# Designs tried in a protein design run: designed miniproteins, single chains, continued (5). Part 105

Each design is a single chain, and the fold is of that chain. pLDDT is the mean over its residues in the fold that is shown.

## One batch from the design tools (miniprotein)

Design m19648
Fold by ESMFold2-Fast:
Structure m19648 (fold): chain A 94 residues (1-94)
Amino acid sequence: SAEEKRELRERYLGEANLEAQKIIELLREDVEKAEKTLEEWIAEKKKQTDREVERLLKAGDFERAEEVRKYTERAIELIKTSFEIAKWRLEREK
């Protein structure tokens, strides 16, 4: 349903936004640690998505499997973009 798609989107993008905020706060203290944390989160998110997609495909839920892949890709793009913007802003701070 449209409501279920909205809830899935909000869950994935909301989680990415919260993690972005945490990693951006870390960026001000330790750039290398923030970059490593971002890489680790992305790697873990991909593994979680692969597991969920496999489960959905075995259940015959092809539409939801596609949505999970799509929202995971958007979540990763969102966190990467937010991190790059924050890093750019930090470089411009005096």
Scores: mean pLDDT 84

Design m19649
Fold by ESMFold2-Fast:
Structure m19649 (fold): chain A 65 residues (1-65)
Amino acid sequence: SIKETSDRLLMVAAGVEVGLEVKTEIVDGKVVAIATYKTEEELKKAEKLKEILEKDGIEFKLEKL
């Protein structure tokens, strides 16, 4: 779908912008962005990424190492 393609492109661009690795999953037909963190610095990057993606309705999840 157009929405799915747009979401994937935004996730790639936002990941590059904040300098954090992002993996993708599709859950119930929605693209979900997942980032892993272990430090406060990584958590801050992930929070910035979350803000960018959730503004466009993309679900974001954090996994702690």
Scores: mean pLDDT 73

Design m19650
Fold by ESMFold2-Fast:
Structure m19650 (fold): chain A 104 residues (1-104)
Amino acid sequence: SLVEEILALVEALEAELLAAVDAGTFDPARAEALAAETLERVRGLFERMSREELEEALRELRRRAAEVDARAAAETDPERRLALAIMGVTLRAIAAEIEARLAA
């Protein structure tokens, strides 16, 4: 499923950002670059997706964004909190582009 491919890309990004925090190598500029690369990869999938797949992806991304926002709010480590905040922004950016495509 193309929905599963989008979710796998998002999960891979989260894992990479949190692994960098845990390794003491977290760099906000690199995190933003990885998030931008993930967004570009996701954009490449949109042209292949049906309306129904876009609607499913939008629902899942909104749900995951809310979960990530809650995790960020509960996080006491500032670098982990920032990594989760970048994830929340990225998930909302993908959702916004899907919303725009569904409105067109």
Scores: mean pLDDT 91

Design m19651
Fold by ESMFold2-Fast:
Structure m19651 (fold): chain A 67 residues (1-67)
Amino acid sequence: SEGIKAAEEAIEKVAKENGLKVKKYVIEPSDSPEEVREKVKEWLKDVENASDDELVSLTSPLSERVS
């Protein structure tokens, strides 16, 4: 559970920094902490390559739902 919370915090930070609305990653109950980290890492890699135009979402009400 601590691993999941750390992943959620990381997603929230990246979303705020890039001004994106972050969609929840799919975590299976049987996933190991390593598998969760790999899924989050893959998703974060995509977010890190987002364009500056995504910053518009920073002011969007839809971007409130992060974590």
Scores: mean pLDDT 54

Design m19652
Fold by ESMFold2-Fast:
Structure m19652 (fold): chain A 65 residues (1-65)
Amino acid sequence: SAEELAQEALRLAREMIEAAKNGDTDAAVELFQRLREVLERIEKENPELAKKTRDEIAQLQAQAA
């Protein structure tokens, strides 16, 4: 479901943030690409949920900076 994809996107975003903080650029890039694919799938099924998920990811990134 789109809701399951949204949870996966948030998991990938948290792992991406941790990889970036640890200087693991290769892992961060791989996780970012997977995150983009998941978000594109959510957008096709539920654009409003995709927007909400992107907003939550942006908030996580802001808190991590």
Scores: mean pLDDT 86

Design m19653
Fold by ESMFold2-Fast:
Structure m19653 (fold): chain A 63 residues (1-63)
Amino acid sequence: SAAAQAAARAFAQRFVPVPPNPEAAEELKTAARDGDFARARALVERYGTPADRAAFDEILATA
């Protein structure tokens, strides 16, 4: 949905990879822009905190 797309893009703008990885942060922004939720979810799983994963899964539930 457009709302899920907007939420994913907002999430990507504030996302801070753990450990720090500027390329992963930029790839997440690209995935969110393209609506590639599978790629975005994989990046959040790899580089996100448990809180980041929970927040992104909530966005996916509205997609």
Scores: mean pLDDT 84

Design m19654
Fold by ESMFold2-Fast:
Structure m19654 (fold): chain A 68 residues (1-68)
Amino acid sequence: PPSDKEILQRLNAIVHEGFRAGASDAELRARVRALLDELAPGLSEETRERLIAAYLGSRRFLEARAAA
């Protein structure tokens, strides 16, 4: 299975590219979910949603803080 670092790097790329392109939350969520389906297909829906929410929230928080 892919390492946590590898998953995080790919998630970072998706979120950065999506924000640069002006992607909606739904679009970013769909892209992150698709990546998790590819790299970790055995995860429960609850675990996937938690990871997606936590990751997107953390990235938004950091971006907002950098802009402030």
Scores: mean pLDDT 69

Design m19655
Fold by ESMFold2-Fast:
Structure m19655 (fold): chain A 105 residues (1-105)
Amino acid sequence: MRKLAAELVRELLEEDGAAEEDIELAVKGLETGDVELVAEALRALARREGIADEELARAAREHGPVSLEKIGNARKLAKTEEDKAKLYAQELLARAYLVLAERVE
């Protein structure tokens, strides 16, 4: 599951032209379940796109809690390894987004 989630996210980030350093942080975070590494990858990706830390934190505060509840409910219904991997990635991304919201000064 975790390895499949990391592979799927790598493909998405490569298609979007993300830097290899940022892809490696995201992949490592997904493979280890390290929310802080995923948060660092998201911050780096957002900064390269010109998104300010405050803007990212605002979006996280508005959408993060609803996303976590929705993902939690979907995980109870997941039956395939691919669906489990996608939902695992979405949950870690949502948690990383909330970490970014709390750390912005």
Scores: mean pLDDT 76

Design m19656
Fold by ESMFold2-Fast:
Structure m19656 (fold): chain A 67 residues (1-67)
Amino acid sequence: GPALELQRRLAEHAAGLLEAYVKQTYPDAEVKVEIVDLETLKITYTVDGKTYELEVKVSDIVNFKPP
């Protein structure tokens, strides 16, 4: 339904933001972001021959933080 489509687009947007952030921080890194589910992203990146793997919640990336 429309609500699931909006959540999927939000997860895709969050994945793009996360990939862009890592590439900006480590320009020579190989980066892969996987959408595990509508709330969870998995990022794998390789820098200086070391590979790191992290799970990040979509809400932590797109969180609207009021003061």
Scores: mean pLDDT 77

Design m19657
Fold by ESMFold2-Fast:
Structure m19657 (fold): chain A 107 residues (1-107)
Amino acid sequence: ARKEAVASGKLNAGESLTVELEVKAGDKITATLTATGEADVVLNLRLVSKSGKVKGASAQLTVNASEASGTATVTLEAEEDGLAVATATVVSGAADVTLTLTVEQVS
């Protein structure tokens, strides 16, 4: 009972990747950002319910070319059916980015 969406690419400042998955009430949503390069990257997870309620979580990740890849993760729980939208945006510099959105059904 796991759904996954993945996007990856090399992003310059001002560029973004977005992935979306439908969610059901009680689902656990995890967005994971992995990046390599020299950049400041923002991870945003937005959960839009069918009734129009919005939940959000965000994380910032700084990566340096001299180090191994950096990772940031945010998690939300769906209160009702809706859409999960994860966006990774490079604010400064450039990075190779992988954005993974996972939805896990919980009983």
Scores: mean pLDDT 84

Design m19658
Fold by ESMFold2-Fast:
Structure m19658 (fold): chain A 83 residues (1-83)
Amino acid sequence: MLEEIEKFKEQFYKAYEEALKNTDDPEEREELEEIKKEFEELYEKLMKDPKNQEAITKAIGLYLRVLGILLENELRRERAERA
């Protein structure tokens, strides 16, 4: 379980860094920074209790929010290319 949490952290930061590189929107950058801070707090909780279901659920939710920002940026880019 700790190994899975560590891999999840690596996947989260990879997605987070990609989102930051692909966004020029100040509001999205602010949201990403808030997500990162919340994730770091949840990660510390998970390192102390890897079976904390609430922390696991919240961490997955933050990861999905980062993926949503990435998807939205891709959709905006595709629409700009078609315009």
Scores: mean pLDDT 79

Design m19659
Fold by ESMFold2-Fast:
Structure m19659 (fold): chain A 84 residues (1-84)
Amino acid sequence: EVELTEEQKKAVRMTAYALRAIGLIEEVKIMIENKKFDEEKAKELLKEAREYVEKAKELGMSEKSVEEIEKNIEEVEKKIEEIK
């Protein structure tokens, strides 16, 4: 089996955290489109998404990529407040 270098392992971990954040944001978007929207769960998922973005940032994710994900979180948070 091909062993990853430490640099490659760090890059994979960073990407995994970024993808988890994106996945959580998408889950909230799907909830917003459904008639059974759960505000409390949506807010919890967005909080987890922000935590994963911070972990990815600590592993060297670019400021531009961080800003793009954070902007998506803010857009979804705005939609939640508009639904209230």
Scores: mean pLDDT 81

Design m19660
Fold by ESMFold2-Fast:
Structure m19660 (fold): chain A 95 residues (1-95)
Amino acid sequence: MDEVAELVRKTMLEKLPEAIAEAKKMSRDQLRKVVLEGEKALEELEKVDPEAAAITRDEMDVLRSLLKGGFSNETADAVASMTAIAAVEELIKRL
């Protein structure tokens, strides 16, 4: 599990600057759509690797909490979802 958590965290942190830049360009409706796309990606991961999905959700919760100190809730949720989608894509490639 340490290797999965490290991969998730690394992928999310590498995606973070791009996710923040993209979220700043988004409307409220686009931010909400990204959150829904993130949930769908996590649901697909959970079907094949429920432990990796749980780890990704935990890392999202940590990142979301940190982002809410400087961003709106909608922006923080969307950024966390974009970074989680990147982590899910990397995990699925390795299955």
Scores: mean pLDDT 85

Design m19661
Fold by ESMFold2-Fast:
Structure m19661 (fold): chain A 79 residues (1-79)
Amino acid sequence: SHAERLAEWLRRQGADPALLDALLADIRQAEANPSDRDQAIRYTAALLRLIGLAIDELLRARKAGDEEKVKEIEEVLKS
């Protein structure tokens, strides 16, 4: 999934593996239970957290002047 690719990319950037595994577990559980409202809320929260981590990396790359990394992050976020 797009979320799994984003999480794998974030892991390579040094994000906490335990946090990423927990967020992916919430996403996978919601995908397995699409009629569960609580799981849908957890899915949304987990996805927003992954996006937030990617935005933090984008801000670091911009501060460092790393134009290639900025492009990489923008492509990952579009996927």
Scores: mean pLDDT 82

Design m19662
Fold by ESMFold2-Fast:
Structure m19662 (fold): chain A 91 residues (1-91)
Amino acid sequence: SFEELEKEILELIDKLKELAPEEALPLVDRIKAEVERLFEAVKAGDRLAAEEELGLFLIQIGILRITHELDEEQQALLDRIVELLEEALKL
């Protein structure tokens, strides 16, 4: 369900936050806020807001990958978050 995917995605972001270096934490917190706003926009039926938050999320993920040396586990978590978010948006 949509609510189950939202919960799983947020739990994966929290796990990413636990594994992230301290300098990356503000960016991970920003990613979490963007995902939360995306889900709220989808629930509200606000397609424009949902598309905007998705765009911001993808930009922040790109910045995180470029600016920080992520280990294999951190990269796998980011890939899984993106995969589940794509699945949630198909519902």
Scores: mean pLDDT 83

Design m19663
Fold by ESMFold2-Fast:
Structure m19663 (fold): chain A 94 residues (1-94)
Amino acid sequence: SEVKETIEYLEKEAKEISERGYELGKEISAKIKAGASDEELEEFLKEWIKEHPFTEKEKIAFTLVMTTTALETGDLDPSLIPKIREGVEKIKEA
């Protein structure tokens, strides 16, 4: 339940920071879950960035969605949740 609550929190924060960064993150997340290779993900991201250079807000929102993906796939240890939440709150203070 804590993992699910954290995912919902991070998705909400990502949307509020940048809808575009959130949407890119969700698209990459879907590709990862579908078994896309690192090469396919890198090529997709390079093509996207060429047409749409990243802003800091888009990078932050994208990173938060990637964090939710890592929590869902088990690539990120749930023991890191308190540090993740602390990091998001610091971003909001800046």
Scores: mean pLDDT 81

Design m19664
Fold by ESMFold2-Fast:
Structure m19664 (fold): chain A 100 residues (1-100)
Amino acid sequence: SAEQEAIRAVVEEMHARLLALLEENNAPASVRETLERGRAEVLALIDAGAPVEEILATLERTTGELVRLLAAAGAPDSVLEEVLAIAGEAARRIKEIAAA
């Protein structure tokens, strides 16, 4: 559907921005693997036509896991804040698409 395609585009854009941020900050392979697993989980829900609430809940959970691993790896607060800002913007855009 047009809604599924629009939500997918937001998730792919978010993933590209997060991957660039992780590469820029030399994040460990385990953190990058966590980002890739989170992307795969969210995209699978979109492809299955899952409720937007479930997509958003999975996005929140996977983002929280990513932030925890980055903090454990000693990432500065500025990087953690940027991850949350990128994911928060994606969640906002997904909610707007679903409300249309």
Scores: mean pLDDT 89

Design m19665
Fold by ESMFold2-Fast:
Structure m19665 (fold): chain A 96 residues (1-96)
Amino acid sequence: KPSEEQIERDILAAFAEIVAALTKLYLKHHDLPEEVRKKLEEAIDHLNRAAQALDEGKYDEAIEHLRKASELFREAGFTDEANIAEQLAKEAERLK
């Protein structure tokens, strides 16, 4: 059986990937100003990098990417997604 920590990392990684996937679907179906689109595309990249870092047990790297995603979502006006990314960073800090 995987360790409790491994299961918790897998859950956080999956959540980051889900938020990235949903944001990508939103971009596909909505016309947004270029400035907003670019911020959301950068947030997606950071979420995917955070998921990879979590899978590798690289908590500091994951936390940094989650915080950057949160900042980009907030600047784009995506407050709920920003709050989710911050919560994921907090949970990753707890697993450290």
Scores: mean pLDDT 89

Design m19666
Fold by ESMFold2-Fast:
Formats: C-alpha cells, sequence, structure tokens
Structure m19666 (fold): chain A 109 residues (1-109)
C-alpha cells in the first residue's frame, strides 16, 4: 500500500558540487526510511536512515556531506554536498514496510 516516488531519475554534477534528491510517499504515516547507495559493480549498502520518531542516522563516511530534511509529513530531501567521483552510482529510497523508489543515477564528472 505504501508507494515511494523519487526524483530526479538521473543527475550529473561536477566534482565538489551538490545534488538534492526528493522522496515522496503516498502516506504520512510515520515509519523508518532508508537511503541506499550502489556504486557501479558494487553491492547496495545503506548510507542513511530516519526513524519514525525523526531520529537521523548517517554513515560516518557521509556525516559532513549528507543532510536529510523532512519537508512535509510525506516528503523528504536528501542533500549531498562536496561530491567526489566515488559518489557516482544509484541512490534509492526504501521504506520500513518494503516500498522502494525507482532510483536516481548520480554521475560526478
Amino acid sequence: STQLTQSPAEVTVPVGGSATLTFTMNTDEPQTLYWLFQAPGEPERAIASISADGSVSIHPEYADRLTITKVSPNVYQLNLTNLTLDDTGVYTGRTEDGARGQGTRLTVV
């Protein structure tokens, strides 16, 4: 029943630049949200989450470069700054109840 939509589908940014990804749920019911990253040829891994109570957890590798903002009860933004070539890959939102976004292909040049 939960659907997660994300945008943009793809984005290209220069090294040292920033990208904002938007995640929209069809429900405002509180639940844990996860953000997953997959580099080309690598396994998918979790890089950040926000719990139902609003507690944020960010992987230490991203702590100074990643911000999660709750724009409204059903809209979240993931902001990535100071991008490096290693940030190239697919970013996907996932809900606790198993809904997944389509993914955003981020290319750093």
Scores: mean pLDDT 87

Design m19667
Fold by ESMFold2-Fast:
Structure m19667 (fold): chain A 55 residues (1-55)
Amino acid sequence: SREAAKTLARSLAKLENLDLSNPEDRAKLKTFLGLLLPEMSDAEIDEVIEEVEAE
């Protein structure tokens, strides 16, 4: 689910000390999410990261 993906994204960002305002850190998070959630499209992962950054 999208909410589960957002929860995972928040958890990974905290564990890895990622700054989602930084394009390099966003790319790193996107790579992790792509590996853990291979069923999600690239666009869906981008939307999840964008929503988490907006929080």
Scores: mean pLDDT 83

Design m19668
Fold by ESMFold2-Fast:
Structure m19668 (fold): chain A 98 residues (1-98)
Amino acid sequence: MSPFEQLKKDSVKKLTDLLKNKASMDEIDAFIDATVQQAKDLKLSDQQLDDLLNSLIDTINKTVKELNFSTLERMRAIAWSSELIVKVRQLKKEQAAA
């Protein structure tokens, strides 16, 4: 398995576990920051970053639906999806400028 495929697999599993255990906003924010940092360290291509982003957003949407999240929990999930999009977009911009 490539380092990218391993990161994607580990990140999907960790995010699913965090969502199922109703982790705090701080814990999920820390997870997002750590995942973006690992993607940066691996120097992922734009295509790999988009694949990772889509996998994480799909994981959020699927888990929210399966666990019948409350309105507040769904709003938090939307915020995390938006944060992932912004941070991945920023990383792509930084890599293009280098």
Scores: mean pLDDT 83

Design m19669
Fold by ESMFold2-Fast:
Structure m19669 (fold): chain A 77 residues (1-77)
Amino acid sequence: SQILPSDYLSVDSKTHKVTISKDVADKLGLKDNVPYNATANGKTETVIPDVKDDTVTLTFSPDITITNNTVINLSKA
């Protein structure tokens, strides 16, 4: 599954946080506190979705540059 640029509610390049809607996360099969392998710009790392009421946040390490134009590929870890 993929997070596309159009799916982002916000991208914070300073904190390396990506926020998407709960509706998008549900369509992608993302579950709260479940680890996923996320690949962006040729780098893969494990991310754990933080689900709030109607938003889901993924936090990346500084080693991966995420922008509003980045495609993220997701698979179950």
Scores: mean pLDDT 84

Design m19670
Fold by ESMFold2-Fast:
Structure m19670 (fold): chain A 72 residues (1-72)
Amino acid sequence: SDEYIDKVVEEIEKLLREGKEREAATFLADKVKNGEISLVEADRILERLRERGLLTDKFALYFLFEYNLQPL
């Protein structure tokens, strides 16, 4: 499971470095919605992205929108 989470983080980091914030958010949200990643695991992924300086406001808002179908 940790290896899978590492792969998901790597793909999200790649998309974020390419400026594809919406695509990165959709990728993570789809994994959570499909049950491949738990909400707790998603939170840990977001924390890892924050620690690496990759968690942008735009990414966070897109993720919240995609997961909840509405922005906060």
Scores: mean pLDDT 80

Design m19671
Fold by ESMFold2-Fast:
Structure m19671 (fold): chain A 88 residues (1-88)
Amino acid sequence: VPSLDTLVENHRRGVALTKEQILESVEAEIELERKRLEEALKKGDLELAKESEEHIKALERLREGVEAAPDAEAALRLVEEYNRRQAA
């Protein structure tokens, strides 16, 4: 499953994407952040744990937005907005 950044790049290169594929990428990112949270908690890294929890909440909001989007184009705009906020 491509990362959210790779998903946006693939779309810009003309790769056809479905809402289902976008949802799969968001779900995969949530799973990666959940694993990161578990590892941080196991190591006692409370700052990393807090960052991972905040990322999970942001990704859960993104998932809800993608599910509610009328098409793949609208869903990709939400992914782009998420990526911009994470880069800032």
Scores: mean pLDDT 82

Design m19672
Fold by ESMFold2-Fast:
Structure m19672 (fold): chain A 70 residues (1-70)
Amino acid sequence: MEADEEKLKKIEEELEKVLEDLRKGRITPQQAREKLNEAAIEVDKLKDTSLRKKGLAKIAEAARELRALE
């Protein structure tokens, strides 16, 4: 059984990978947005309210970086 902390860690790692792939031109901005939406759904599934808020903040940061990269 995976703890919410482990789930959040995996979500954060996936967000970092999405931004790296976007910077390297491996994915389009549209594909990156789709991946951020998937990550938001996974964050919303976290039972711990504090960890969910941390995950949402991380997604917001990733979304700002995505907009800067366009």
Scores: mean pLDDT 81

Design m19673
Fold by ESMFold2-Fast:
Parts: C-alpha cells; sequence; structure tokens
Structure m19673 (fold): chain A 82 residues (1-82)
C-alpha cells in the first residue's frame, strides 16, 4: 500500500520525464491505458489518459503534468476507499 502510494505520487514526474525522452512511446502507452480503463467501465480515467496522450503528442508538457497529477489523485482516492 505505502509503496503503491509512492509510485502514484511519482507518476506525474515519471510521465513528464518519459514524454520528453520518447513522446511517441509515452503517448502510445497513455492511449493503451485509456483503452484499458474504457474496457473496465472507468470513463473518467479513460478520458484523462486520452487527454494526457493528446497533450504529449502536441508537446504540451505543462498540460501533460497537470493531467498526470489529476490521474494520480483519482487513483490514490480509489486506493484509499478500498
Amino acid sequence: LEDELKRLEEFPKVVVESAKRDPGVTSTLAYAASGIYKSSGNEELSRLFRELADAIERGDYEEAERLAREISKLEIEELKKK
């Protein structure tokens, strides 16, 4: 639980660093995550990962960080309710 919370807190930094190094791979992974969440019925996380992928594709790293922080916050909230 504590290790998982730490990984979720580090997610925005990891995503931005990955996007700056390899935007193509990073946006593809974000699109894949969006598809997984859509298949599981989580429309909010699906949309956020889709928006994250779009931000990375256009080189908007500030928006990508904001979206990654929002994703991380929602995943942490779900984890704490469990």
Scores: mean pLDDT 81

Design m19674
Fold by ESMFold2-Fast:
Structure m19674 (fold): chain A 60 residues (1-60)
Amino acid sequence: MPVSPETARRAALESARHAGLSDEQAQEIADRVEEAARRRPLSPQELAGLISREIDEALK
């Protein structure tokens, strides 16, 4: 089943906060991840990969 945009946003916020990012950075990542989920169906695995890449980019 594809992940809903709302579920994708929550997962992104939780993961970003766990990685030690600021609330501002977490919201920016969540906004991008939610938008990606709205543009096409994402599997849970695709969502996890996208969140991981966004967090890695923010930590550079």
Scores: mean pLDDT 82

Design m19675
Fold by ESMFold2-Fast:
Order: C-alpha cells, then sequence, then structure tokens
Structure m19675 (fold): chain A 68 residues (1-68)
C-alpha cells in the first residue's frame, strides 16, 4: 500500500511538472486513498490548489478539516 501510494505521488508530481493539472490531481487523490498520510501527495495537491484547480482545492479543504 505505501509503495503504491508513493508511486502515485511521484506520478502526480511528474504530471504537475508537465502542466497536466487534471492528471496530477487524479494521481495525488489516488495516493491519498492508499495512504492518507502521504506527504508528497498532500504537497502536490496544495500546489494544484494554489494553481486554481477546483478539485484539488476541495481535497485540500477536506484534509484541513480533519486536522486542528
Amino acid sequence: MREEAERHARLAREHLERGDLDGATEHAERALELDPQNREAQEVLADLADAGHPRAQAIVDQLRAQQP
């Protein structure tokens, strides 16, 4: 599970670096489904939300609601 989450987190970053915000969001979301504590996926989603991706923003808002 962690290894698969790490793979999806890496793919999310690669897609973000290519400017594929939709692909990056899908892979980051999948990484968090497999490992909700995956820091790289959370960081990629934060970067995507800052770039104006509405789904990434919704996921970031949900993660913040689960923390103090």
Scores: mean pLDDT 81

Design m19676
Fold by ESMFold2-Fast:
Structure m19676 (fold): chain A 70 residues (1-70)
Amino acid sequence: LSEAERLRFEGEVYEALALIYDYLAKQAEKMAEESTDPEVGAKLRAEGEKYRKKAEEFNRIAEELHRQAD
């Protein structure tokens, strides 16, 4: 593979990871809203925030890799 092809592939992998973590964040937030236990809800919201931050980080990495591939 060319260097550009490798960078594009790595970018696609990080995009996929970002989508997975964004999905996990949304699921955690939904579960927190549906929780009848305030402490469980708080823990789920904290978990969702962690996943959201990871999704944002992976998206930034993907953008940089795609920029380098250009």
Scores: mean pLDDT 85

Design m19677
Fold by ESMFold2-Fast:
Structure m19677 (fold): chain A 68 residues (1-68)
Amino acid sequence: SLQQQLEALRAQLEAHRAQLVADTIKKRNDIEKEFLDKARETGDAKSYAEEMRKKGKELIAETQARLA
């Protein structure tokens, strides 16, 4: 039925959105690790923390745009 087809499409869209969110979180965590490692090496935690936040926000904004 049409209802079953719509339910299947909804489930597929939800799975796709969940994957995009998971991929974005993973990329953010990778960026965080990279900047934390650099901060630890150089002792300049503040500058790297700000860059990490900026890149994290950009990734979230890009993911939200892809979900819209």
Scores: mean pLDDT 79

Design m19678
Fold by ESMFold2-Fast:
Structure m19678 (fold): chain A 57 residues (1-57)
Amino acid sequence: DALLEELLRAYRAGDVRATLRYAIALRRQHGAAAPELVRALPLSEEDREALLSLLPA
């Protein structure tokens, strides 16, 4: 998923504004599936929780 890859790239670059915009876009495109896509990423628990905080359950 291109949005998921862009979200991860922005997060790793420390671009807070881009990270938020891609998180919102991911939520709009995938709805309730967006948090599940983030949970499937090979991230540390800390990084996963940070990204999930941008996507309400």
Scores: mean pLDDT 76

Design m19679
Fold by ESMFold2-Fast:
Structure m19679 (fold): chain A 73 residues (1-73)
Amino acid sequence: MTLKERALKAIDETIKLLKSYKEKHPELQDFYDKLIEMLKETKARIEAGELTDEQIESVIEFLEDLIKKLKEM
């Protein structure tokens, strides 16, 4: 798996988790919607080749940490 493929997969998994939490916690809907929008923008930038390998690695590290925190909630 390339860094790009790994990052896109992490973004998709994070969006899936956020959508699930929106259904369970409607009081936080606006917060989760904002995060989903930011993730979609990041995905578009990666797909357009706008990020360096180092930036993509940082995105992966950030999202893997976020996924861990979301699963602990």
Scores: mean pLDDT 81

Design m19680
Fold by ESMFold2-Fast:
Structure m19680 (fold): chain A 81 residues (1-81)
Amino acid sequence: SALHEKLRELRERLRAARTAEEVIEVAEQIVDLLKSNGLEKEAEAVERILRELRRAQEEGDWLGVRGARGMLLGLIDELLS
């Protein structure tokens, strides 16, 4: 499906992301994609991770950024199952 193809593209961008800004940009695109496909509960879950990711970025918490990225990857993998 088009949704699964876009999720796979975002997953690869997320894997390649090296900065908090890059992870945030991908997370925002995941939220938009999920909302446009009526997956509001899944979008809420990503928005919660995005809030934690923004906090981690503001504090220079690289472990928090990596953790949030890992949670996003896990969520995408579940959606692709």
Scores: mean pLDDT 88

Design m19681
Fold by ESMFold2-Fast:
Structure m19681 (fold): chain A 59 residues (1-59)
Amino acid sequence: MKPATVVVTQDTAAEGDPPFVLPAGTEVEGLVKVEGDTVYVEVGGRTFRLPASSVEVRY
């Protein structure tokens, strides 16, 4: 994973524990890894997953 900003382009269910929703226009700065159709994000000691189709990753 490397530092990046993830920009949510549409309201998206984030798969974490527990699951939560990120509204379109949300920007998250953290450690990011893109793997296939999944974006892994680590922020504040928590890791969650977003669909790559619903987000833009900026390094």
Scores: mean pLDDT 78

Design m19682
Fold by ESMFold2-Fast:
Structure m19682 (fold): chain A 95 residues (1-95)
Amino acid sequence: ETERITELLRRAAAGDREALEEVDRLVREKGVFDPAVIRAAAAVLDHIGAAVVLGLAVKHDVARTARILGISRAEAYELRRRAEALVRAALAEEA
């Protein structure tokens, strides 16, 4: 499942609107942040994956994010920082 969600995120990042709609539907159906969705987003870490990781960090906190991803708390803080930078860059490019 993580591999399927990773493929959808890569397609959505490439501009595939159908893939973006499928990711949005999947997130709504599984609840706000399913662990498989979060792992897939962290693995891709493009603009869309970064937005998902940031949403998790805001909703659950860093300790919970680290637990879901199976990484250290320090690694989760670094992942959040990278996700914030990617989202900020994407917003600047769209402006």
Scores: mean pLDDT 61

